Designed miniproteins, single chains, continued (4). Designs and how they scored, part 90

Each design is a single chain, and the fold is of that chain. pLDDT is the mean over its residues in the fold that is shown.

## One batch from the design tools (miniprotein)

Design m15107
Fold by ESMFold2-Fast:
Structure m15107 (fold): chain A 94 residues (1-94)
Amino acid sequence: DKELASLVAKSAELLIEAAEYLEKGDRKKADILIGVAQLTLAVAKWLAKKYGASEKVKKAIELNEQAIKYLDKGDYKKAKELAEKALELAKEAQ
């Protein structure tokens, strides 16, 4: 779980930063951060499916996926809240 939890935590941190850049109007920096977060999350999902994951890690993955959807909808505040909750759960799983 520790390695997988670290990947999920990294994805959450990138999504928090992306939301902050979007609030400031810096779409290019946000897009780069979202892209890296999506790639990191895809790897984490693949590892979770292959090797299994704790319920906290699974929930953190779900929250990060929801955060990405809210960023796409323009609800940066909700996206940041979801990503912060994902980060907390991922850190608890380490």
Scores: mean pLDDT 88

Design m15108
Fold by ESMFold2-Fast:
Structure m15108 (fold): chain A 62 residues (1-62)
Amino acid sequence: DKLVKAGENAAKAGEEAKGAGEAATALHGSRQILSLSTTEEAKKAAEEGIKKAEEALKRFGL
């Protein structure tokens, strides 16, 4: 599933974010994938991406 893989890639981008801008970009990407997701697996991948990006934003003081 391309959306599951896209969600996993967005989660990795959030986890590996080097600054608040990269974390915000990963959050936006994960939210877009969630809006396009119709399967439970794709939704879970996107939700994990949102969580990782929000954790990254907190690490950068946001």
Scores: mean pLDDT 79

Design m15109
Fold by ESMFold2-Fast:
Structure m15109 (fold): chain A 85 residues (1-85)
Amino acid sequence: AKEHAERALKHLIQAYIALKKGDVETALKHLEEARKHLDQLPESPEVKKAREAIDKAIEALKQGNVEEARKYLTEAIKNVKKLLE
């Protein structure tokens, strides 16, 4: 449902805000919640790209690479926004 894409987008935006504040733990929790909401959506190229980008952002944060995580988070946000068009 469209509501899961909207919830995923809200969590991705909260993750972005958390990273701007240096709060990696909060960013990780919001990325995980966004991933769960995307898992409720039918498979599409945009859903697949958003999931892959979230997974890469989580891995980058676990490695301490905030810059790489921001790049993947931006990619995830773009793909989720396409689901809402």
Scores: mean pLDDT 87

Design m15110
Fold by ESMFold2-Fast:
Structure m15110 (fold): chain A 60 residues (1-60)
Amino acid sequence: DAADIAARGLAGVRRAGSLAAAKAAAHELYQAGSITEEGARAAMDAPTFEAALAALEAGI
């Protein structure tokens, strides 16, 4: 379900530790319907990995 997709996505992002992985996850989670549009946009526009991860966590 959407919660399982979100949980696995976040775990993958934390494991990778890269801004590129966080932005890729934002796109995938948005396509899956597991994140808000605002959260996905904030993560994709984020200047750092920490900001992108925080946006993903807030948008789920």
Scores: mean pLDDT 82

Design m15111
Fold by ESMFold2-Fast:
Structure m15111 (fold): chain A 68 residues (1-68)
Amino acid sequence: MSPLVREAQRRVIALIEDYRAGRLSLDQVEAELERILAELRAAGLPEDSLASIEESFRVLLEGLRAEA
């Protein structure tokens, strides 16, 4: 896995932990996930990899919304 994807995964885990601890709103998590995707796109990740990551983020956000 690329170093960029590993760092993005660490950031996503931290966002989930902060959300579950009540430190971040769902809107803030969504905005940060969008920022991570934009950074990965700017870094030149292949479009198929970006589409897979975007779908994973969509599923994650739907799961978090269902918990609310």
Scores: mean pLDDT 82

Design m15112
Fold by ESMFold2-Fast:
Structure m15112 (fold): chain A 55 residues (1-55)
Amino acid sequence: MEEIEKNREKIIEYIKKQYPDVESVELVGDKLIVTFKDGTQKAFDARELVKKLKE
């Protein structure tokens, strides 16, 4: 939980780097809610994203 919050900015940067069409990114608990410019929303597991950042 705290690990996800501490890495919030890095997770957001990672998503924006991978998806340049991102409009906004919000961290809700252990889920990352991404809204794209076309209005589509997708949820990611923030724990999985933290794991990818360590790789």
Scores: mean pLDDT 74

Design m15113
Fold by ESMFold2-Fast:
Structure m15113 (fold): chain A 77 residues (1-77)
Amino acid sequence: VEAALREAEAKIAAGEEAVAAGPARSREELEAALTALAEGMGLLERVRDALPQAEYDALAARAAEAAGGLAALLAER
């Protein structure tokens, strides 16, 4: 559980960093970041029942925002 949560947090943070550096990233790097973010969201859903609701909601919101940012960057390419 703890390892899966840490992995999800790391993947969400990496997605956020990819959005921030987006103009400097290749299409392949942005697509890879979006895939990793989707994997992170899957891990988060798997540990949902073990997390406080507020922590789950905060991480899910961050993941959704990062996914939207990555999708927008890919569309502008």
Scores: mean pLDDT 79

Design m15114
Fold by ESMFold2-Fast:
Structure m15114 (fold): chain A 55 residues (1-55)
Amino acid sequence: SVRDILESNRELLEKASKIDGSSVEEVIETLEKKSKEEVQRTLEIMKEVVASLGL
C-alpha cells in the first residue's frame, strides 16, 4: 500500500521535509492521498535532491 511505502521511506521523507521547510507528517499526509505511481516518482526525485545536497 501507499502507507507502507511511505513508512519504509520515513528517513528520506524527514530529510526532504527539512529541505522544503515542512513537517514529515505534512509530507506523508499529502503523499498518502496520491496514486502509487505518483508516490514512487516523488520518492525518486527526493532521493536525487537529498543526495545532491549531501544530506
Scores: mean pLDDT 80

Design m15115
Fold by ESMFold2-Fast:
Structure m15115 (fold): chain A 76 residues (1-76)
Amino acid sequence: IDRLKQAAAMLRQMADALDAGDLDRAFAILRQHMALTGRTDLVDDEEARIRADPAGTAASLRMIADMLALQASQDA
């Protein structure tokens, strides 16, 4: 499995959940993403950031997802 493509897809799904106001789904996706990256220690801090600015977080996640998808498309 291409981890960068999977990460990009998860970040977009999390942004979509935040735009819909579905924090439970956004946090579930966050925990899954952090488990895949081995960063479960950051879950509480990231949940706090999301609660502080859901709209700004969604916008940032979309930008990061686009960057990760571009990086995943490079075969070099």
Scores: mean pLDDT 77

Design m15116
Fold by ESMFold2-Fast:
Formats: C-alpha cells, structure tokens, sequence
Structure m15116 (fold): chain A 98 residues (1-98)
C-alpha cells in the first residue's frame, strides 16, 4: 500500500465518520486537507518529512473531531476516533518500513 493510498483511505474514513456525526464543516475541512496532503506528497522528496507532516495533520484533525464530539457529550464516538487515529498511525508506519 502506498502513502497516497493510506491518506486517501484514512481521509475518506474520517470524512464519512464526521458526516455520520453531523460534523459537516469538519468533514469538508478533512476533504480539503486530504487533497492538500496528496498534492504535497507529489512534490516531496523526503519521505521522513512527508511522514512527520502527515502524522501531525492526522493528529490535529482527529483531535478536532474528538473535541467536537466531546462538546456534544458523545464520548463513545470520540473514543472511536482515537482508535481510528491509532490504526492510521500503524498503517503509515508499515508503509515506511516496507
């Protein structure tokens, strides 16, 4: 699996989850950020730098969703987003090691 495929899959999963929770503005932000990350990857020659940027952005986006869900009292859904983040980090590490 390529870095591009991991970002596309992860971005789609986050968008679908955010929309399912009624967080349309956040879902749109995730789509825009995912597109920007994919364009940045096409120009990046340093894989470690690309990985660090992707990891930081994914952490920021998942944190924003978690905080939005917690504000709505949806703590179980917030925990699911944390588990999604852990899975994405694991998938990104596998791409760098393979």
Amino acid sequence: MSLEEVIEKGGKELVEFARSQGLEDIAKQIEEVTKALLEDLKRTKDLVRAYTKILFVLTALTTEIVLALEKQGRYDDAERVVEMHKRFVKELKKVLEE
Scores: mean pLDDT 79

Design m15117
Fold by ESMFold2-Fast:
Structure m15117 (fold): chain A 59 residues (1-59)
Amino acid sequence: DVPPSWLVERAEEILQAVGTGAPNSLLAGLVQMEARDRGYEVAFTDALHAVEVARARLG
C-alpha cells in the first residue's frame, strides 16, 4: 500500500526542513497540518506511512 505521491513529497520536504532526527509522530502531525492547509483531510496513519516512505527514499 503506497501513499499518494504528493503526500510523500510533502513528507520529504518536512523531513528535510525539520531533520531526520525528528520522531515520525511529529513529522506525521506536520504532514497532516500541511495537507489540511491545502484543503485535504489525511488520516494520521496515512501521514505516518508517507513519512516512512519519505525516509526510505532519502536514506
Scores: mean pLDDT 82

Design m15118
Fold by ESMFold2-Fast:
Structure m15118 (fold): chain A 75 residues (1-75)
Amino acid sequence: DFDRGVLRVAIASLIASGPLTDEDVDLLERLAEKAIEYNASEEDRERIKELLREALEHATDPAAKERLEATLEKV
């Protein structure tokens, strides 16, 4: 299992606060990669996909969008 506590709350808050930074994208990538590494539950993967989709809606940087889309494909 991956930790969903403070990390998820922090990421959701950052997404809601405005345009995503490169650091926000890094956090989402790490969360997704950790879920894959630990073979996270279907529910956890769906939660991560939801966060990635929300992040894509808030992303303004093309590079960030590309990274988020690639991460979404992995989950």
Scores: mean pLDDT 71

Design m15119
Fold by ESMFold2-Fast:
Structure m15119 (fold): chain A 67 residues (1-67)
Amino acid sequence: MARLTLRIVPGPGSDSEPLEAVFDAPEDEARAWAEAGEEGARGLARMTGDPDSSRLEVELEEVDVVE
């Protein structure tokens, strides 16, 4: 099992609030969600109108590692 934290931060000059999602999933699912988070970051950048200023922070913590 792994804990995935996705934090999408709009750039300076945007009134949008940061988006944060935290959830626990098996390692394979957490990896897939991390990849999906990159697509979400691109979507947020389009919505804020400043693609270069938006940041995606991805933190993957393994709670139960098989070997």
Scores: mean pLDDT 60

Design m15120
Fold by ESMFold2-Fast:
Structure m15120 (fold): chain A 81 residues (1-81)
Amino acid sequence: SPLEEAEKLFQEFVEKAREYLLKTKDPAIKQQIEQIVHDLASELDALKNAPEEQHEAKLKEFKERLEEAEKKIDELYKQSQ
């Protein structure tokens, strides 16, 4: 289902972000990564609470937001090293 796919993708993202947070010492970068995780969690909650007929379209939008979030945390992590 679209919800199961979104949850799986989000969990994979959170695990990656968690590893970056553990290896990052810069508090400003940690805060930015945490904010990105928080924003994606809010988007996932919006998808989960949407009507079923919107789930496929919102999953597509969620995947685009997740890809951009991954690029951002990857860049932030590189800057922290």
Scores: mean pLDDT 88

Design m15121
Fold by ESMFold2-Fast:
Structure m15121 (fold): chain A 83 residues (1-83)
Amino acid sequence: TLEELERLFEEIENDLSPEIREDLRAGIELVREALREKDERKAVVLSTAAALLFVGALFDAELQKMDEKVLEKIREMARLAAR
């Protein structure tokens, strides 16, 4: 859910680089747009874009050697967006 994505983001927000924080926030906004979208095809495209953005942020966080707790939360966000 959007509420769960916001909660996960808030838990790690202060541990993120500005770039990764922006990417995760952008992904959350795409999920918010998907939930408001009345066209099922557009909603799927938006949620898929959000999932890809979260996966990209995860790879960037892994390359930056961020704490496993942060990586775990980003993985959970990606799984939620893909559902």
Scores: mean pLDDT 84

Design m15122
Fold by ESMFold2-Fast:
Structure m15122 (fold): chain A 68 residues (1-68)
Amino acid sequence: LKEELVEAYIAAVRELVDVLDDPALREAFDAVVASGREKFAKQEAPKELLEEALARIPAIKEEALAAL
């Protein structure tokens, strides 16, 4: 399921963010996740909104990895 894949990916990136213990980065990550979930709740989970949300999460993941 698309939701299952999204949750697995979010969980993996969240583990990286949590390792940094950086409140600003965690807030940015949580905001992206919340925005993605809100868009899904308003729509019938269109593929385009899912892909946009997933595109933003990789950027935060790269930022988290660079900070390590």
Scores: mean pLDDT 64

Design m15123
Fold by ESMFold2-Fast:
Structure m15123 (fold): chain A 70 residues (1-70)
Amino acid sequence: MTPEEQRAYIERVKAEIEELDKKIAELKDSTDPEKQREGATLLAVRSILRAAIDVLEELLEQGKNGLPPP
């Protein structure tokens, strides 16, 4: 995968994280236990996505190719 492809992927994942953050905020404000559980699950997914793009950004800084897309 080229560095330009990795940058495009990182940008798209960042946009997805922003959408997840919006949904998480709405679910956290709910007093419904099921919605709170969904919010916790989305928070975990967001953390995984953030970690993945952080690794890709580090690899780009080192001038190396990152991992392939999922």
Scores: mean pLDDT 76

Design m15124
Fold by ESMFold2-Fast:
Structure m15124 (fold): chain A 64 residues (1-64)
Amino acid sequence: NELLKEGEEHIKKAIELALAGDCEGAEKAGVKGVILLSDAGASEEYIQRLAAEVRAAIAAGGCG
């Protein structure tokens, strides 16, 4: 599933950017990833878990 793969790649990028201190890039990538995962039909539970990982990375990267 192309959308699922793209969504997961955007989530990974968001985490990487957050840990690198790119707060704006992390937020944009995280939002895009969640949208793509939703479009791919991923479960709400899975999407919420990945969104929580992005938020944790943003906090750890000094963005919140």
Scores: mean pLDDT 83

Design m15125
Fold by ESMFold2-Fast:
Structure m15125 (fold): chain A 83 residues (1-83)
Amino acid sequence: SRSQSSIRAIQSAGRIAISSIQNGDYDTARSILDGMRQMAIDHNDTQAVQYLDQAIQSLDQGDTQGAIQYLQQGVSSMQQTLS
């Protein structure tokens, strides 16, 4: 139940962040990435923290493709940690 709830939250956040990036809503995407990074820290998922840091850096540099790719890797890492 807790693990399933956390997995659903990560999947939902990832989908919204990708949609926000694709729609040019970078402020919303950045806020979601910051929240996901905090969740990764709370679960001691150092790999997800690194991927989300790369996603944030890519987004800040205008690399939307890189941001999406690193975000997807971060989501995958967190799903494995939470399962």
Scores: mean pLDDT 85

Design m15126
Fold by ESMFold2-Fast:
Structure m15126 (fold): chain A 118 residues (1-118)
Amino acid sequence: PFPLTREKLREILENPEDYSEEELEAIRKILETPYEEMSEEEKEFLARVEALLREWEEFKERYLTSKDVRVQIGAKLGLIGVILDLELLAKTTKDPELSLVAHALAKHLEKEFESLLK
């Protein structure tokens, strides 16, 4: 499961230059661990990340396709909200490796957000 999360983590590994080795190692571990071998904490973390990434894709779609300026502004704020929620998840998660994964994803989405605005 978690197709959106796995896709974004693979994107980071394909363009690793702006991430620490510790972040990249934490990401590789997540991608290499079968779902059945994951801890309950890892499963809950990844379910939360997947939900946030679904919100990200929905806001991104609304921002790019909407003809209503109010909807575009709302979608832009929604994208910022997802980045902030990932940063909050990184700061509140007790597992240091999961914290690194959330922080790397927040950084990745921030770069994607900057690209969308240009």
Scores: mean pLDDT 89

Design m15127
Fold by ESMFold2-Fast:
Structure m15127 (fold): chain A 63 residues (1-63)
Amino acid sequence: SCKERALAAAEANGGVLTEEELLRILIECDLSPELVACLAAAVRANGGRISLEELKECLEKYA
C-alpha cells in the first residue's frame, strides 16, 4: 500500500519526510489529486518537509 510505504519511510527517517522523499513515493503511486494537493501544501508550509503527524492527517482526510 502507498499509505504504508509513506508512513514507513517517515518512521524510518525520524518521523519526517523531505519534499524529495515524498515526491519519490508519490511518483510510484496513483494518489488522488486532493491527497497530492494536501501533501504538497503541508510540505511547502513547513519549509520543504512533512511530519508523520501531518502525513497522517492528509491520509485520513483524502485517502
Scores: mean pLDDT 78

Design m15128
Fold by ESMFold2-Fast:
Structure m15128 (fold): chain A 70 residues (1-70)
Amino acid sequence: MEVPEGYVVIEVGGGSSIDDLDEIRDYLDKHYPDAKLYGNYLRSFVVVPKEVAEEVVKELRKMGFDARIV
């Protein structure tokens, strides 16, 4: 996983199926098209610009996932 300058990694847990991973992907594609999603539905990593990281963490938590900046 490559992290560009000015980007941060958000670790995401609490998923139980591929549908959870697809929900995260759809959210990112709609609101943050430059974001990248890596990993699997049990443990994934979202790479986003530092400026939007807190908003993404809040939204992922609202969706029922464990999310934190690493």
Scores: mean pLDDT 80

Design m15129
Fold by ESMFold2-Fast:
Structure m15129 (fold): chain A 89 residues (1-89)
Amino acid sequence: NAEELERWKKEQEENFEKIKPFLTPEEYDLAKKRMEELNKQLEELLAAGVDIREYRLKRAKEFLDWAKKMGFTYLQKEAEEVIKELEKE
């Protein structure tokens, strides 16, 4: 639901701010843009009445793959931790 999605976005933003001091400005800007793109896709799916739980995990894995491709080691670690928590749900 919309409340759950907003809570997930807030948790992700808070985690991202915690790692921000360990990122370059370029890593931060690109990661923020990528997160906004993935969050928009989840919002569109939710608006269409789709259950976003499966897509949340898929989008987290897409972020990890992107971070690996870009060589952003700190963002890779953050994404792996998010995926691990989502797989426990």
Scores: mean pLDDT 77

Design m15130
Fold by ESMFold2-Fast:
Structure m15130 (fold): chain A 101 residues (1-101)
Amino acid sequence: SKGVKKVAVEAENEVKDLAKNPTKDFSTLKNLSKAYFAAKMQLDAGVLSDVIEQTAVNILAAILLVDPEISDAALKAMSSVWGFPLSVVAPAKALAEQLRS
């Protein structure tokens, strides 16, 4: 649970930073995705499910801010590889659009 909260804060800060600086690379996002997966595996299911989902939404939104031309198929493939639920793709697209304004 402590690890999940740390990853959630880092993901929120990353998406906010990328909204201002959209040319950032993927290295931080790969590290956050691995940390998210590790934290999720140790979490008591149901206690912080909303925080886990919002963290995944923030990470995918950050990816969209780096690469706005990424396809839906590529986003779903990345979500599967990184252990994100497919349900986060649409909210991530909405968040990225809102932050780009």
Scores: mean pLDDT 70

Design m15131
Fold by ESMFold2-Fast:
Structure m15131 (fold): chain A 76 residues (1-76)
Amino acid sequence: SKEELEKEIYRAFAVMVLALAERAGLITPEERDEIVRLIDEGKYDEAIEQVRKLAERHNDKETGDIVIRLLEEIKK
């Protein structure tokens, strides 16, 4: 379905942004794996909270907001 495909696309983008952040040294592999695990378990509120905390730590609200927006679209 279109809704299922859209959610898969949003998930892929969220995971890609997290992978790029890890490769850029902004987050650790362990932090990336934890957030991806929360997403895979459907724990979107917990994943959003972890992204928000990481964004605050790095003073990078813009990148954090991108990932949070993608997760909110999956949650709908």
Scores: mean pLDDT 81

Design m15132
Fold by ESMFold2-Fast:
Structure m15132 (fold): chain A 64 residues (1-64)
Amino acid sequence: SAALRAEMEALVDRAVAEMAGKSREERRRLAQRLARELAAIPGVSDDDVALAMQALAARLAAAE
């Protein structure tokens, strides 16, 4: 649903902001936490989580 997508996008955006200026190890821990938070949202599929994590990885790669 649109509400679930908005919630997932907000969590990804927050994670990207929190990862700014962090070490590689800290970013990995934040990414693991994000994946768990996304998976915990009712109605979110494994495919939705995978797509969101790919979007996170792409944003982080573009920022380097």
Scores: mean pLDDT 82

Design m15133
Fold by ESMFold2-Fast:
Structure m15133 (fold): chain A 74 residues (1-74)
Amino acid sequence: MLSKEEFRELLEKELGVTLTDEAIDYLMKLLNSDTITPEQARAIAEALKRGYKKDSKVLTKEDLEEALANAPSV
């Protein structure tokens, strides 16, 4: 199980971006969990890589909402 901070670090490393506190809080709320499995974290990173096309090194809550809205619910 990954903590919120470990999940943040994994996403930042995999996407090459910095996440805002609001962005990571949004993801944790969406998952309805205080912890996340490594498999769930990687699946989310892969979905964001496909949905996020903005040329920015900072990923905000709004960027996450848009990227996830463009990804099919699987």
Scores: mean pLDDT 74

Design m15134
Fold by ESMFold2-Fast:
Formats: C-alpha cells, structure tokens, sequence
Structure m15134 (fold): chain A 59 residues (1-59)
C-alpha cells in the first residue's frame, strides 16, 4: 500500500511539475501573480493537488 502510494505520488508530482511552468505563465497573464509570494502560493497548491490526487487514486 505505501509503495503504491509513493509510486502514484511520484507520477502525479512529475505530471504537475511538467505543467507548473504553463500554469505559472497563465496565472501571470491573468494578473494573479504580482510577486514571489504569489508564485510560492501557486506551487504549494500544485504540490497539495498532487498529494490529494495520489491519495484519492489509492483510496
């Protein structure tokens, strides 16, 4: 179970990491990113999304 969760987490993390530059560009174009704090917020949301996705898939 734990090994499966770690595998899924790595898979989702890779997918989200690949999408992160595009998401950041889109958020900046939309005016949602004005400073470094906003960038960190977006990254945190993406990382939490990957963890939640892995948990949901395993459940």
Amino acid sequence: MKEEYERLLEEYKKKFDEKLPTVLKNQQAAGHISNEEDVKRVKTVMENGAEDSAERRLA
Scores: mean pLDDT 71

Design m15135
Fold by ESMFold2-Fast:
Structure m15135 (fold): chain A 82 residues (1-82)
Amino acid sequence: SVEELLKKADEYEKQGNKLKALFYRLEAIREVADEETAYKIGLALMLIFNGKKENNQDMRDLGEAILNYILSKEKNEKLKEI
């Protein structure tokens, strides 16, 4: 379920395992979104992840802007909860 995947993501986030946390959030997104939308969100989240890892604020801001743009076009309320 989406709730179980999000719980797993939060557990890995608390452990500092950012990559596994991202993996489980992407799996939750795949459960509620179509494959193309999930893929685009995944790319935006990876850009944010790499921006944080490399301390690149421009990369982080770009990833967040792309994510917000995708979500603004998506009318699926379940995606907003992830």
Scores: mean pLDDT 78

Design m15136
Fold by ESMFold2-Fast:
Structure m15136 (fold): chain A 86 residues (1-86)
Amino acid sequence: MLSREELEVESEATLLLMSATVYIKAAERSEDKEEQIEHLELAIEKLEEALALLDAHPEPSPSLLALREAIREKLKEAKERLEELK
């Protein structure tokens, strides 16, 4: 099925996506605009790292392509929310 290298990339990208989700939730719970901006910027950083990791893989499986699309959607949402705060 997936190669060991591909499984490692999927695992790392998934962990980055989970970390970004934690930051997005922290931003949603914060009442401080500055904290909301900081958490969203951290979430965007993690999502961009995950996307770069997936994009560097030479032979993406359907599973990696689906993960890449989910990360792109989250990145768009986080960036739109950050723009609303600035």
Scores: mean pLDDT 81

Design m15137
Fold by ESMFold2-Fast:
Structure m15137 (fold): chain A 62 residues (1-62)
Amino acid sequence: PSDEEIDAIVRKLSLDQLIALGRFLQENPNPSRAELRALAERLGVSEGTVRALAAAYQQRLA
């Protein structure tokens, strides 16, 4: 995903939601679709949003 797309998503999420996502991905570096879906429901966002953020987090961590 582009930096602009990530910025737009981040502006809609609270810091605690971003921290929760980061912790989840640190523990689960290659999450399944089911795991991303469950996280999306937990954070109150769309599965697409979580998928985009997960991809960005993985790219920045690498």
Scores: mean pLDDT 73

Design m15138
Fold by ESMFold2-Fast:
Structure m15138 (fold): chain A 72 residues (1-72)
Amino acid sequence: MKTVLLPFSEDSLTDEQVKELFAEAEKLGIKLIPVYDPENPLTLEQAKEKIREAAEKGETVEISTLPKVPLK
């Protein structure tokens, strides 16, 4: 099963857009994992592109290392 991470924030994607992305991913056999990331949210277009690319390539994307800058 192909897996795609979806970084989002409450300002980047509406509930309707998130629902659309999940529906599209499910139709393509892709497991979408939402990641709340208000500093680096994906736009709707970027998210769709990632889902499509994963569907075509057949890859599973697992991100183990994330650059984090600690806030004071």
Scores: mean pLDDT 67

Design m15139
Fold by ESMFold2-Fast:
Structure m15139 (fold): chain A 107 residues (1-107)
Amino acid sequence: SSLASQMKSLLDQFEQESKNILLNKDDPEKMQQHVRKLREIVEEIAKHLPELLAERMLKLAKDFIDAVKTMIENPENQEEALAKAIQSADDLAGLMFEAVTLLELEE
């Protein structure tokens, strides 16, 4: 498949894993399982991107993962951490949509 098709598949998987983390906010073990899968997806996507875009994506992914870790480790901060996780996921999804669009224009 084309690089754009691969990126679309990975984006769909990322969105699904992000939703699964949020749906399991009361289950730390399930959240950690989905975080591991999401990390694998982001690392795979980063391999196909220019260095600067890959660095931006990895930074946003780290911010998302750190927010989810805060939700797991500090329940009293869960509302703030959840808001940060949602924002980081939105920012990351936006960057991924931009990357896929650029790849489609080159193909």
Scores: mean pLDDT 78

Design m15140
Fold by ESMFold2-Fast:
Structure m15140 (fold): chain A 69 residues (1-69)
Amino acid sequence: LPDSAFEDAIKNAPEEKKEEAIKALNEAVELYAQLAPLYQDPSLSEEQKQQIIEQLTAADKKVQKLGGP
């Protein structure tokens, strides 16, 4: 993620949504840190890998919605 785009999204968010946006980003970062090593596990099924991709995509979209228009 470009740091400048993230900083702009957080700074421009209303104060009550700013904390929510930061929390959503932190949750997405933690989720990515947990799931990225699992995605590289060769014992994981294709279905499980697809679920990981869907969870990461959903988290990213949630962050974008909170820092978006």
Scores: mean pLDDT 69

Design m15141
Fold by ESMFold2-Fast:
Structure m15141 (fold): chain A 64 residues (1-64)
Amino acid sequence: MKQPVLTRPLSPEDRERFVKLLLREARKLGATSGEEIAQAMKAAADSLPDPEVRERVRAAFALV
């Protein structure tokens, strides 16, 4: 593969769209408060199958 999407750094637009996806995941857990949203986002990031994507998400959101 020449340049797979998974190895590319998150663009600002992709980061914002990914935040919306994590927020949707938080809703699946019934999270509405800031604390519950933060927990759900952390759990979603930790569940990512690609470790490089997970590290980039952690860096982008300053989780942990």
Scores: mean pLDDT 60

Design m15142
Fold by ESMFold2-Fast:
Structure m15142 (fold): chain A 89 residues (1-89)
Amino acid sequence: MDPIDRVLERIREKPGEGLEEVLEEVENSPRNRWKPAVLMLLAQLSSRKTVEEAIGLLEWEIEEARRVGAPQSALDALERELAALREVL
């Protein structure tokens, strides 16, 4: 199952508690490909300040992915997630 679907299921079952556990998993997985999607979910379910923090983290992920020569499809996906987060602001 997609890591995103697993995160959504956890948040749905335990609103609030699931959010804290997901944030901890994200912080401990700096180069995981699903991290930007998780940050977007956290931003949608948290305060405006958390959205701004998620944007900063996602911008860092995009820069790091570009530095290590990630494929364009991955960069495009990350940039789409960044755009979605900025719409939540």
Scores: mean pLDDT 60

Design m15143
Fold by ESMFold2-Fast:
Structure m15143 (fold): chain A 102 residues (1-102)
Amino acid sequence: EEEFEKAEKAIDEIRLEIANEKVKSGDTRNITPEEIIDKTVEKTGIDRSLVRKVMEKRIAENKARIEKAKQKIDELGTKPAIDSLDENTKEFWLHYIAKELE
């Protein structure tokens, strides 16, 4: 639906804005889904429940993508190397591999 696409685009723009603000302020905290939802609603006036639904869909799609990447890593026998990384680095590489598989 048109409103769903509008919310998706707004979320992408707001994610980038929050990331730039955190870099500028020296804030090293991870961006939370709730921060994105709150700022998207504030900036665009899009219904909060719709913004949350778009975020939940993206989180679910990212989880599915990550699980697919984990399955591929397991098949390739590289799982021990990935499992030895810290959580942040591991999440980064799993996300990267997931995108490459699409």
Scores: mean pLDDT 69

